# Ledger of designs, part 79: designed miniproteins, single chains, continued (3)

Each design is a single chain, and the fold is of that chain. pLDDT is the mean over its residues in the fold that is shown.

## One batch from the design tools (miniprotein)

Design m10727
Fold by ESMFold2-Fast:
Structure m10727 (fold): chain A 86 residues (1-86)
Amino acid sequence: MIDLSDVPRELARRLVLEEAAVGVLHMHIFVLEQVYKKTGDESAKEEIERARREFDRQAARTLRVAGEASPALEAQVRALLDQLRA
């Protein structure tokens, strides 16, 4: 869990919303990959690529918000995002 104890309330709220958006996108990509594996539908491949680009954009926004709070928090968020990409 990301430690928000020393983060200003508004920045912490923004970070929680950004984290939730990243989580939703990660699950969406997982579901699309399972559909593609099961059906072989090329349209699902395009949706996966689009969702991955959106995940990367959301990850960049999350890192920026975390960096506004502290370098330590940005490092924690970066490690978490790298884990989700694995």
Scores: mean pLDDT 76

Design m10728
Fold by ESMFold2-Fast:
Order: sequence, then structure tokens, then C-alpha cells
Structure m10728 (fold): chain A 69 residues (1-69)
Amino acid sequence: MMDDSDWSDQARRVRDDAVRMRRDGMSVDDVFRYLSNTYRMDNQVQQAMLQVLRDDRERRRRENPVDVG
């Protein structure tokens, strides 16, 4: 709560950027590389970002189910 709140703000920025880049049409791979390089993310921050990407991927799959080949 106290200490977590400190880096929680950083996680929000990473999340916001990830969502924006994904919305702009960037691939997950490209977003991951950019965020990792820009924010120099640590293990915990990377996990937070992956959570956002997983949620985005599942939502898009639900609303736009594409046949897999």
C-alpha cells in the first residue's frame, strides 16, 4: 500500500502506453520491446505489463474471434 503505491504509478504509465500502442496498431512484440527499452522495466513491472497484454488479447479475441489456422 505505501511502498507499492510508489512504483504503482510507474506501472500505470506502462499500462497506459501499452494500451495506446496496441490501439495505434502496434504488435504485442513491438510494444514489449519499446516499453522494455524506454522504461527499462524490472521483473515486477514486466509482469504488470504482461497482465495488460493478456487482458487486451482476450478481450479482442472475445469481440473479434478469428479462426486459427
Scores: mean pLDDT 65

Design m10729
Fold by ESMFold2-Fast:
Structure m10729 (fold): chain A 98 residues (1-98)
Amino acid sequence: SMEEVQEKVRETLREIVRELLAERPHLGDIVMKPLEELTDEEAIEVTRFLSDVREKLLEKMAQETDPELKAAMRQILSLSDEERFELFREIAREVKAE
């Protein structure tokens, strides 16, 4: 179902975010801050985080054989940086609740 496809994509994003937060634990607090409250250094860290999640998702999409799941991953990659940041903040909250 479409709901199962969406949940599988969210599970993939949670895995990616969990890995990145394990490598850079300070990001967990930074990505939860409003953009206007970020220092220049924190803004650079957020930009790198967004780039890293995008690259890892692109790699997952390239290896995906399910056309519906692949299309859902492509849809996320087509989002604006602002839309992706909001989605990734939501995923980070889910990961922090684990």
Scores: mean pLDDT 83

Design m10730
Fold by ESMFold2-Fast:
Structure m10730 (fold): chain A 66 residues (1-66)
Amino acid sequence: MSDEEIKKLFEKYSKNGLIDRKNFIKFLKEEFGLSDEEALEIFNKYSKDGKIGYKDFKKAVKEILE
């Protein structure tokens, strides 16, 4: 997945430059086919104050692709 594709995914699921828990879980389920349990584990690993910004979003995507 290219940096351009990661940026487009972030823009698709973010609001005001942040992704909340609901939209992050939706992102992982729709784009990667992860379970609710797997998606929540990744959210808890990368979220700050219940949100994920672009830097942590990119790190999470990179972990999933490795």
Scores: mean pLDDT 84

Design m10731
Fold by ESMFold2-Fast:
Structure m10731 (fold): chain A 68 residues (1-68)
Amino acid sequence: SEEEALAEAERLLAELEARVRAGEVSPDQLAADVARIAELAKTLSEAQRNRVLARLIRVMDAFAARQA
């Protein structure tokens, strides 16, 4: 269901955010998590998809900043 997909996307985002903050995510792990979250986002309403993708972009930006 959309509710289940949203809950899973939010769970994965929270876990990814925590790992990025801790410096405990590799590029391969980031790519896998991004792909899974993006796939879940395809099943959401436009509003929920936009929120999930905006949060995902912020996480990716945070990861890139730590690599610089």
Scores: mean pLDDT 85

Design m10732
Fold by ESMFold2-Fast:
Structure m10732 (fold): chain A 96 residues (1-96)
Amino acid sequence: EEELEKERQITIVALVAETKGLDLSFLSPSVKVDIKSIKYVLEQFGFDPNDLESVRYFLEKAFAKFLTPAQRKALDEAEKITSNEELKALIEKIRS
């Protein structure tokens, strides 16, 4: 359970970083595979996986009002790596 929450944190931070066009070459192959898998799922449902709105939708659906400490940490980390003020505002709204 803790391991799954940690994986979710890494995946969310990586998705936000990818949306911002940051270099993810330092990530392990397994994390990159998880990102690819999520992007594939979003694409199959007609979403653009590189679109900010798709990332926002994922954050909103994954982390509702009753957040665990691990989920809050994931949102804090995502906010720190994005320069998009709208996405930061959405992350803050989800946390509250």
Scores: mean pLDDT 52

Design m10733
Fold by ESMFold2-Fast:
Structure m10733 (fold): chain A 89 residues (1-89)
Amino acid sequence: GMVKLDKTSYTVKEGEDLILKGTAKEDGTYTVAVLDSQGRLVYAGTVKVENGKFEFKVPASYLSSGEYTVKFYKDGKLVSEQKLTVTIV
């Protein structure tokens, strides 16, 4: 896909935000949707890709341990979809 996360498994301390880092083939603004294992939207935002790199923060209050799907959109089009696992300790 056009967008890739650096990791697919994350360990986060309780009360700390999840930081998603990755790369994209095109710079610009992307819409990010974070879905739970049932496909329900839990968090959404925008991220700016500069020099092919990005960092997207998901606030701790939206997170629980489990499997998530992260979708990236550019100009209203789905450009990447990736699964990840979050473990809160």
Scores: mean pLDDT 89

Design m10734
Fold by ESMFold2-Fast:
Structure m10734 (fold): chain A 72 residues (1-72)
Amino acid sequence: SENQLRLERLRRKKLLYQIARDSTQFTLQHAQENGAAIPQSERDRMQQAIENLDREIARLEEEIRRLESELS
């Protein structure tokens, strides 16, 4: 159905955002643990990117839950 295809697309988009978020988080944490001199502006940029991705993931999760409830 059209709703099933939409659900599959939303799940794929969420997965890609989760990968991007986890990759950014890993990079930030690795730099902090290894004592790498990273400018505050770069740390702030990475933290903002994680926060933006978390908001988009939460939005996608809500839309996925809504569609799943409509299909059951």
Scores: mean pLDDT 85

Design m10735
Fold by ESMFold2-Fast:
Structure m10735 (fold): chain A 99 residues (1-99)
Amino acid sequence: DRAREIALLEQVLQRVQSIIDEIESKNLSKDQIKQKLEELLAEVRALAAQNPDSPLLQQVLRDLEALVEKVPSLSKEEILEQLRLFGDLLQWQLRRLRR
């Protein structure tokens, strides 16, 4: 169970890092960023639904839903900052699980 949670969080973190890298390197439009975040949200929703007994995945889903809902009101710089904070939280949770 813990090994599964680690693998799932690593998968989500890799996707977040990929999106951050694309925003920075490819000068993505706000609409392109929104589309990528909605795709990530769909993936995380599926993972959370498949793992209903994981409070950690349920929390990750809630945090990501809150971020996506804010996107229309945020600048590209603010979106990037919030994605970095989300990634940092995922890394912290992964370090804790690997103990």
Scores: mean pLDDT 85

Design m10736
Fold by ESMFold2-Fast:
Structure m10736 (fold): chain A 71 residues (1-71)
Amino acid sequence: MAGELLREAAREIAEARRLEREGDYRGAAQHYRRAAELYERLADLGVSPEDFRRQAEELRRRAEELERLAE
């Protein structure tokens, strides 16, 4: 379970970074938000909850920054 969530989060982050490099800030933000949701689920499972909640918040802040740049 946790491994599947980690793999999916990693794929979302990789796609977000690719889109960000291509200048698709709106697309990148969407993928960062999905990764944050997956990290929140990992925290809920009790896997390093402090670290994953912090990482989820960082990803959400990154998404918000990119959404502002897309305007």
Scores: mean pLDDT 85

Design m10737
Fold by ESMFold2-Fast:
Structure m10737 (fold): chain A 97 residues (1-97)
Amino acid sequence: MTAAELAIKAYEEDKEEFLEKHPRFREILEKGEAAVPELIEKLENSKSSLERMEAALALGVIGHKDEAAIEALKKLLSDENEDVRIAAEFALKQMGV
């Protein structure tokens, strides 16, 4: 399993344990829709595959159907990094796309 697949599985199996181990992720989820512009910026501008993966996973968990987020995530389906592609696919699925 890739890092993205392991993170998704951990979150789906025990959301509270996952958020306890990842306090920054909890903070993003508590912001909800207010975090969406920051997460889109990370998807489009971060040179770190880890940051792009984490931003995509966070958008998926927030689940808010934002057209700019959906467009950014669709571009990530062609990302050079496999974990980023998996995270983008998960996020689009959570948004019903």
Scores: mean pLDDT 81

Design m10738
Fold by ESMFold2-Fast:
Structure m10738 (fold): chain A 100 residues (1-100)
Amino acid sequence: SERERLEQRKELLERLKKALEKGDEKEIEKVLEEAYKIAHGSDVLSEEEKEIIKKKAKELLENREKKIKELEFAIELIEKKLAGAPEEELQKLADEFEKK
């Protein structure tokens, strides 16, 4: 279901935001690993993929304030989509965010 996928994505983004707010690198890595497994349909990560995730977690922490704002916006879009907001409204919100 699209609704179930949106709810799962929102939960992962909310967890990632909380981990970034706390500076919890290990929790960031766990959330990224879960997101990667979902995206690729695989329960197993290679050592190379684990290293990419570790590097990504560090990059997110280095840009913490900006990434938190991006996550807040992404969560808001998902919430509006789950509430049945029309595509035109969602597109306007995305365009406004990209201008700033």
Scores: mean pLDDT 81

Design m10739
Fold by ESMFold2-Fast:
Structure m10739 (fold): chain A 73 residues (1-73)
Amino acid sequence: DKEIRERLAETLQLILSRLEPGSPKYQALKTVLDMVLAGSSAEEIQEFARTLPEEIRKLVLQAVRVSEAAAKI
């Protein structure tokens, strides 16, 4: 649980470090990272993901699905 959250946060932080600070992509992924760290629900993350560009949306939704599967098993 903590380990999965830390791994997801590290992955998002790594992506953010490769983007220009303040870019639209950076802001979108930073918001997702903040939601993950705050313990936001899968529904909240999915709702926000629907406002994102298709490529970023797909990545976020896949991460949420993996996290849900891990939490149920």
Scores: mean pLDDT 71

Design m10740
Fold by ESMFold2-Fast:
Structure m10740 (fold): chain A 67 residues (1-67)
Amino acid sequence: VDELLRKAVEQLSETEKQGLLAAKDDPVALRVAAADLSKVIPEVAKALELIGDQEETARRLIELLEE
């Protein structure tokens, strides 16, 4: 899963990265962000399927962006 998330982060546009970081403290925005990204980035879709939670998937992407 972490390898899929790292590949997903490499596919994120600057706008998508900014949107994800802005959603950090909003569980609803995190779920929406994960759902939207899963439609355009296959690695996000696969990670979401394996994790089974939209908020957790978005939080893990943010964690990698902050590294």
Scores: mean pLDDT 81

Design m10741
Fold by ESMFold2-Fast:
Structure m10741 (fold): chain A 51 residues (1-51)
Amino acid sequence: MEEDALQALIDMVRSVGRIALSRAETPEEQEQIQAETDALIEKLREQLRKV
């Protein structure tokens, strides 16, 4: 149950990250958005491992 909710959140974070990347004007912004998206996914995956 919690596993399904966390997986849905990971999928949402990936989708939001893709939208943010498409709006980024510079390579620096793209790298920063990608890094923050990856960090959020890592945190959610760590929570997933605890359920």
Scores: mean pLDDT 79

Design m10742
Fold by ESMFold2-Fast:
Parts: C-alpha cells; structure tokens; sequence
Structure m10742 (fold): chain A 91 residues (1-91)
C-alpha cells in the first residue's frame, strides 16, 4: 500500500544518494513525503502511492534529459516499485 510505496521511494533515494545522484535523491525523497502527506490528508492508499510514483518518475525523466544517469537509475527504480505498491493497493 502507501507505506510500501513510501518505503520503496525512500530506498530509491538512499541508492541515488550513495551514487551521487542528487536529483534522484530529491525526487524519490519528495515522492515518499508526498505519499505520506496524501495519506494524512485522507487520500486512498492507491492514489497516495501513485502521487509518490509520479514525483519519482518526473525526477527520472528530467535526469534522463540532462544526462544524469546516476539519478535516472535510482529514481526510475523507485518509481517502478511505487507503481507496484499502488497496483497492490488498488487490488
């Protein structure tokens, strides 16, 4: 659910930070925070997870355009894991 998505995004942020991918760190960390904040505001687990996924995916897209492969790998992985968590929350 949403906590699973937030944890996946936090793990992606840690991986990006270890590789020096600052954009990947910021987008994945921001995604995790957005997922938790959305749940606190009463949004569904699926919607909260999808919002966090969207933030990480946006970071991955920007990283790809600017050639930041370290950020792209971390943020893309975090977004995919958050997507899986959102699918499980919707089922």
Amino acid sequence: GAEEAARALEEGAEEAEKKGGKLGYLSSRGGARMTRDAREKGYSESLAASLGEGVAALGAGVAKVVGDEKSYEGADRAAREAHRAAERAAA
Scores: mean pLDDT 80

Design m10743
Fold by ESMFold2-Fast:
Structure m10743 (fold): chain A 102 residues (1-102)
Amino acid sequence: SLLEKIKELIDKTFEAVKAGDEQAARENLLEIARLLKESKDEKTIQEVLDYIREKARTLTPEQQERLLRLAGEIYLDHPEVREVAGRIMKALAEALRERRAA
């Protein structure tokens, strides 16, 4: 399913971030943003954002900041997916804040 494919891409993105492979992380994150924009299904988008928040809590603060920066680069460089990229940035920023508050 589309949701399963996107979750697999999220898992690959998080492993790339942990490995320091910023190119792979950015490419996978851009594909996630494109698939979410194409889906136009708010329920699928929300489920994916919730999964991103959950997975982000497993990262170190430095890795969370790296992933947030990569999402920001997509937001600036790819206006066609900007709305979705902004929502991903918000989800990642929320996870980072929750970790620093704990």
Scores: mean pLDDT 86

Design m10744
Fold by ESMFold2-Fast:
Structure m10744 (fold): chain A 100 residues (1-100)
Amino acid sequence: SSEQQLQQLEQNGLEFAKETLKLIIEAYKLEKEKGVDVVDYLLKKYKEKAEKAGKPEDVPSRETIEELIKQLPELLEEAKKLGLEELAKLLEEALKAKEK
């Protein structure tokens, strides 16, 4: 049914969001510990994933990653409003990892 397909897309979207936030958290920790550039690290990780999957088109642009990082506070408010507690927790951890 159409409802099942939408539910599967929402489930897949949440899992992709969680994995992306985990990578962002790792990137900020590496920036703090070793001075790694966060955007360059994320681009490298997405490129590695895309190459393994045979989908080079799945690599986001630098601008897309920079916009995502800028939107983290707004995404946290949306996640809290929607009751997405696990996603909200990861967004809070990502924002905290960004602090020096």
Scores: mean pLDDT 75

Design m10745
Fold by ESMFold2-Fast:
Structure m10745 (fold): chain A 74 residues (1-74)
Amino acid sequence: MSAEEKAEIAREAALAAGLPEEAAELIGQLVRDGHSLDDALLRVALEFPELDPAALRAAAERITQALTERGVAP
């Protein structure tokens, strides 16, 4: 799977979990740049401190599931 495809899956899953578009785009950019999902989520929490931690957790779970279904490690 390409870095671009992985980033788009992560972005779509984040949006589906209820994250704002700006936060979802940041996750996609960080994943495309080769950051782990954990690092991307940490960066998003720092850049968007107003985000509900529960929404961020739901996004993490959804992204992990979507990537795992495609045979890719999050």
Scores: mean pLDDT 80

Design m10746
Fold by ESMFold2-Fast:
Structure m10746 (fold): chain A 82 residues (1-82)
Amino acid sequence: GLEESVALALEPLRAARAAVEARRAELSEEAYRRALEILARAEAELAEVLAGKNPDPELYLTIPERAAREVERILAEEEARR
């Protein structure tokens, strides 16, 4: 159902959050905060889609995918500074 589709849509955000937490000790406070802010915004945007505030069903895919890619970019930038 819709709830199952939402759980699947949240998967990239959960994976990105797990990656951030696994690397917490290697991240600056700024990078960690930025990553969490991106994930929090994506979760809020998905909640708005679920509440019917935005009817575009593609947002279930694009919102979490964009947020996950942005988090991956932050992690890659921190790794490149080593």
Scores: mean pLDDT 78

Design m10747
Fold by ESMFold2-Fast:
Formats: C-alpha cells, structure tokens, sequence
Structure m10747 (fold): chain A 88 residues (1-88)
C-alpha cells in the first residue's frame, strides 16, 4: 500500500509538473506522504483527511491541465482514487 500510493502519487506529480503545475504536484505528494505517516501511526481519520485533500488538489489540477494530456491526468487521478479505496 505505502509503495503503491507513493508510486501513483509520484506519477501524478510528474504529470502535473510537465503541465507547469509544480505547486499542485508538490502538494499532492506532501498530502499522500502525510496520509501514509498517519496510517503508520494508527490515525485512520487523519489519513483519510489527507488523502481527501490530495484528491481535491489533483481534481483542481486536472481542470487546469492541457486538453491534450487531460486523459493521462484523469487516469492518474482515477488510479490514486483506487488506492484510497484499498485503504478501507
């Protein structure tokens, strides 16, 4: 889970950076890392909050992406959402 979440978040962050959205990329990675740390500490509520924040940032960034790369951004967001679902 931790490795998969980080890999998916890093892939999304790389895509966002390529679109000229480095702040959104940084924020997504930061939120996902905080969520993983919260899960390790046993704080599921805090972890879910951070993952929800990462998802909101990713969704906003998707709206700002270049239309030619929007499909790739949508796929990356969907993959991150699937990882969040696995944490139930």
Amino acid sequence: MEKELLEDAEALAKLLEAQGLPEAAKEVLEKVKKAIEAYKAGDEKKAKLYLGEAQIVAARALAETDPSLREEAEAAVAKLEAEIEKLK
Scores: mean pLDDT 74

Design m10748
Fold by ESMFold2-Fast:
Structure m10748 (fold): chain A 71 residues (1-71)
Amino acid sequence: GADEVIARIEKVLNEEIGKPVKIHLGGAGATPEEEQALLARQRQSLANLTDEEVDKIIEDIKKGIEGIKAT
């Protein structure tokens, strides 16, 4: 489910950054209703990801962190 995918990504972020990182779902919704709809969509999208898609996201995150460190 979504929480399992989040935990897997958090583990990678902790390993790559070298400090505890927590992911909080949600965003800058203009209203509380839009914020809840965004949260629901994010959780549904994460829950629908395959292991291969999660692996790709992790690879993209690692590349992004390397890019930031190179700056």
Scores: mean pLDDT 72

Design m10749
Fold by ESMFold2-Fast:
Structure m10749 (fold): chain A 98 residues (1-98)
Amino acid sequence: MNELLNKGVLDGDKEAAKKALIEAAREGRVGDAVVALLALGKSEDPEVKEAVERAIRLLTEKLAEDPTNRTAAMAGIMLLGAAGVEDPELEELIDKTL
């Protein structure tokens, strides 16, 4: 197997996933942000961390506005799990919704 070729393809896919995450978070498309983050995996990239923080804030706002929004609560669980982070305010809102 050509290990260098496979590494180049994976690096391209991760860059595409990172761009998709940043764009989706900026546009408030939380579901798309979760999918992009799942494809990217855990990342220590500051831009990825900032996009995750934006998505967390958007979900926190959505759940504060509509505590019955189970779709937003489920997206929050998936986002926190995919990012490997904890957010006490978002977690409390998820618990109240689910």
Scores: mean pLDDT 75

Design m10750
Fold by ESMFold2-Fast:
Structure m10750 (fold): chain A 67 residues (1-67)
Amino acid sequence: MDALELGEKALRMGKGALEAGRMLRHEEAIRLGEQALKLGEQGVKEKDEKVAREGLELAIRASSLVG
């Protein structure tokens, strides 16, 4: 999986988790979701698979907190 695929997945999942976290007022999910979006965007822009993968891991964790 390349940086673009990982980053786009991080952005999609991170956005969903952030929106759900805001609705539920789940502070940890909001922080992880925002961080996932930042790392996902950075990974795509810099074509850095490691950064994009870190973003995806945070997005998965945030999603797990909100359901």
Scores: mean pLDDT 84

Design m10751
Fold by ESMFold2-Fast:
Structure m10751 (fold): chain A 56 residues (1-56)
Amino acid sequence: SLIDEARELRERALAAGAGGAAAAFGMSLKDIQNGASEETARRSIEAARRLFEEEL
């Protein structure tokens, strides 16, 4: 699920020391929990993933 994907990516970002990306994935999780659409959640995760790639 998108929730599990965001959680996994957040843990991975934390392990890599990518604090900005970890915070962004955390926000994605909150959006999903607040009833964000699948499209909105997916875009949020992709934006955070882009940030994670930039911090690598």
Scores: mean pLDDT 80

Design m10752
Fold by ESMFold2-Fast:
Structure m10752 (fold): chain A 100 residues (1-100)
Amino acid sequence: AVPSLEEIIAMAVEMQESDDIELIMEKAEELYRIALDPRASRVQRELAGYALLGIARKLVEKKAPEEVIEKVLEMAREVAALLGPATRARLEAELEEIRA
């Protein structure tokens, strides 16, 4: 089943409060699967994309291994590609700032 908007928001909040890289990656993979689900709404995909962006920023702040950061950035780019042109351009620009 595709999680509700409230459940996606709850996952993003849990991520911001956690220092466990393994839990952060588990939630990142769950958000990625939500965004790829053909039953997901545009809004659910957009929220998942922004949540993955937030996760990437947190992982950089925590000085997570480069492999972990790159995996989340790649997932976020793939999700961005599924979004409308304006949202995609915004997410891609934000992701490049994290990488720089």
Scores: mean pLDDT 81

Design m10753
Fold by ESMFold2-Fast:
Structure m10753 (fold): chain A 83 residues (1-83)
Amino acid sequence: MREELERKWEEIRKQALEEAEKDLAYFSKNPPTNSSQKLHLELTEATLEVLKGEEELSQLAKEIKRIEETAREIDRRSAERKA
């Protein structure tokens, strides 16, 4: 159930990221010349920043958890006084 929902969300996120990157690549070769195209580029850049920020925040959370688990294990070993 949750695994299916998580998979669906990951697919949507991946598609959105790929589409945003493609739009940025297109605009890098074809610079926006009108207000509508400029707005589309700005929205694409904002979308990409949000998606990358979300991924970075997720990675940071995982790294913090790993550090906390390591610190707890070190503390546990240091506190062992019984042979």
Scores: mean pLDDT 69

Design m10754
Fold by ESMFold2-Fast:
Structure m10754 (fold): chain A 101 residues (1-101)
Amino acid sequence: STDFFLNLKNAKETYKKEREDILERARKVDEELGSDEVYNAVKKGFEELDKLIEEARKEAEKVRNSTPEEQKKLADSYNKKIEELRKQFEEEVNRILERLR
C-alpha cells in the first residue's frame, strides 16, 4: 500500500540507524563470550542485505514507468527475499550463541 520506491528509500535510512545499534549489541555479546563471531555474522548479514537492497533498487529503476502490478510483483519478490535472508541470519546467530554457551 506504500509507494515501493519510497519504501526502499525509507528502509535504507531506517536500516542504517538500526544497523549501528545491532552491531553494538553484537560487540557486547562477543565481549562477554570472548569471541568475535557474533559481530562478524551480523556484519556479513548486513552486507548481504545491502547487496539485496541495491539489486532491488536497480530492478525498481527498470520498472519505474511500468504498471503498478509489475511494481507490486517486484516489491513482493524482494520483501520475500529480505524475509528469507533475515530468517537465515537469525538461525546462524542462534547457532553461534548455542556453540559459545
Scores: mean pLDDT 76

Design m10755
Fold by ESMFold2-Fast:
Structure m10755 (fold): chain A 70 residues (1-70)
Amino acid sequence: SKEEVIEEIYKLEEEIQKLLEELDKMTEENGEKALKIRLDTEKLIEEGVDPEEVIAKFKEEAEKLKEEIK
């Protein structure tokens, strides 16, 4: 439903914000990577890509970044 689509978008935005907050203290190379993930995700949303696909791509990139900042 329309409400489900909106809820997935809000969840995606929350995950992006959490990622950026986690990386705020690691501003160097990691900050740039977080910004790229955010911009790429926003572009997919603007292009009308299915929210499920957008969320999947975001999570894949976020997990890769988290592995790098271990």
Scores: mean pLDDT 66

Design m10756
Fold by ESMFold2-Fast:
Structure m10756 (fold): chain A 89 residues (1-89)
Amino acid sequence: GKEYIKKAEEHIRKAREALREGNDDEAVEHAEKAVEYASQAAFLGDKERAIKLLEEVIGILEELAKRGSERAEALLKVAKDALKQIKSQ
């Protein structure tokens, strides 16, 4: 539970740092890890924190997609579907 939230938070921080530096590929890689860890935390019962972290990652991915990242566009679909699934449980 809590360990996955911390890992998701760390990857969100790294994604934001990479985005600020213009390292879009690195930002997408960290966003992908954040989606994975947040989804695992939700599965283990930490839904409220996971929802918040997925919403933060969605914001990062929307900015990356706007900058032309096709990987971010694909990951946005995955993150939004994960958020919907968690909220429906």
Scores: mean pLDDT 87

Design m10757
Fold by ESMFold2-Fast:
Structure m10757 (fold): chain A 72 residues (1-72)
Amino acid sequence: SASLERQIALLEESLARNPDNLTAWGLLGHLLEQLGRHAEAHEYYRRALALAEKQFGPDHPGLEPLRARVAA
């Protein structure tokens, strides 16, 4: 859906400005799930988690939602 793709683009732009908004990272994966792109959503969660760990450190509590999604 073009509207979901637009939401993804807006979230990516927001994260470029505020990369410590970890809830936005999880929401991006959720939007990909809504598009039925489950394999991409799972890979995206893995990439988002790895990037967030590099930016904020592996012990940051905000990473827990991403860890849970990757484990699924």
Scores: mean pLDDT 74

Design m10758
Fold by ESMFold2-Fast:
Structure m10758 (fold): chain A 108 residues (1-108)
Amino acid sequence: GPAPKAVDEERKEELRRRAELLAMVARLFGLEKTARKIEEIAELVETEERAEILEEAMEVAREKLRLRDELWDKELRGELTEEEREEIEKKLKELEEKLEELLRKAKE
């Protein structure tokens, strides 16, 4: 196929800065594996395709942060049901698997 399109340098720098901030926030929420995957994908951003993968990975990481925050907020309020805990934990696992898929795709 045609050679991969190089990512614009300004876009690459912006995406890497956003990824670094997101990884820091993810670590604060105890999502160390998520933070590491975002950082690994960010280091691979040399093509437009990989930039798009990083954007998708950051969106997945933001959704994980939202779910983690919801889980902790409900637990702290004493309002978390066992069914809700299991549902949120299942979604967090599915999103972690999606991040692993995106990291593999970025390495191709």
Scores: mean pLDDT 89

Design m10759
Fold by ESMFold2-Fast:
Formats: C-alpha cells, sequence, structure tokens
Structure m10759 (fold): chain A 67 residues (1-67)
C-alpha cells in the first residue's frame, strides 16, 4: 500500500483541525473588539491564532518529512 497516501490523509486532518482552531481564535479576537474590549487584547488573540497555525504547519511538515 502507498504509505504516502496515509500520511497525506493524516496531514489533511491535522491541517483541518488547526485551521478550525485558528479561525476560532480569530473569531474570539473579533468578538472582543465587538464587545468593547481593548485592541491589545484582540491583537494577542490574533497573534495566538497565527502562532498556532504556524505550529500546525510545522507539525505537518515533520510528519511528511518522515515519510
Amino acid sequence: KKKVEELEKKAREILGEGLRQSKAMNDAALAVLEAGGTREEADALFQQAADYWKQTRAEVEKLLKEA
């Protein structure tokens, strides 16, 4: 069986989950602004979302490199 196909499927699952979580953090940042929160608080959440997505992509790259 083609090992690469299994790893690609796993990578897609990890990316999908990471994208959902990153979007939730971005949505939370927007909700903070809509509720009258500070820009600094919202920016921190946006940064967390960006960092999380970057880490998710790094994990996928590690997985695929080991293939």
Scores: mean pLDDT 80

Design m10760
Fold by ESMFold2-Fast:
Structure m10760 (fold): chain A 68 residues (1-68)
Amino acid sequence: MDSLEEGVEALARETDPERLRRIGLGLGQAAALLNSPVARATVRRGLEELTGEAREALQEGARAAGVD
């Protein structure tokens, strides 16, 4: 499995705010380092599928890493 895909699934199942923040930041950084259309598509799909704090964590991580 793709590590970014696994990270998005982890965000969907996590409820602890500190863990959500760390996973979101890690996913944003990983997507930026990969710098590929597939990585950007995975982050974008996560932002479309996730809700609430999980979506906010991914959005903040992506923004911090410059991935939108």
Scores: mean pLDDT 79

Design m10761
Fold by ESMFold2-Fast:
Structure m10761 (fold): chain A 106 residues (1-106)
Amino acid sequence: MENARKAIEAAEKGDLETAFKYLVEALKQRKRLSQETIDALERLIQLAIEKYNKPELFKELAELVVKYRTQPPAPLTPLDRAILNALAVIAEKLGEKEFAERLRSL
């Protein structure tokens, strides 16, 4: 919760390294992804693509979601599946078709 807010604040100031650190902590701390963490992820993706023109950061953000949300022993929740499907749509729009297919197959 606090980590998600700090991630957004850091990203809006242009400190993407600090934003990633706080997002990682927010992704780790919950069995189910919180709305605040989802909002932070969406904002970071928007800033990376639209404001900073760094689409490679989108792939790094998506890989963090995969790393912390798809690991055993917990099965993938419907919410985590919806997030991965949304990330796959963004990946397709960026021309990352193989990456999008991987996200959909999880």
Scores: mean pLDDT 75

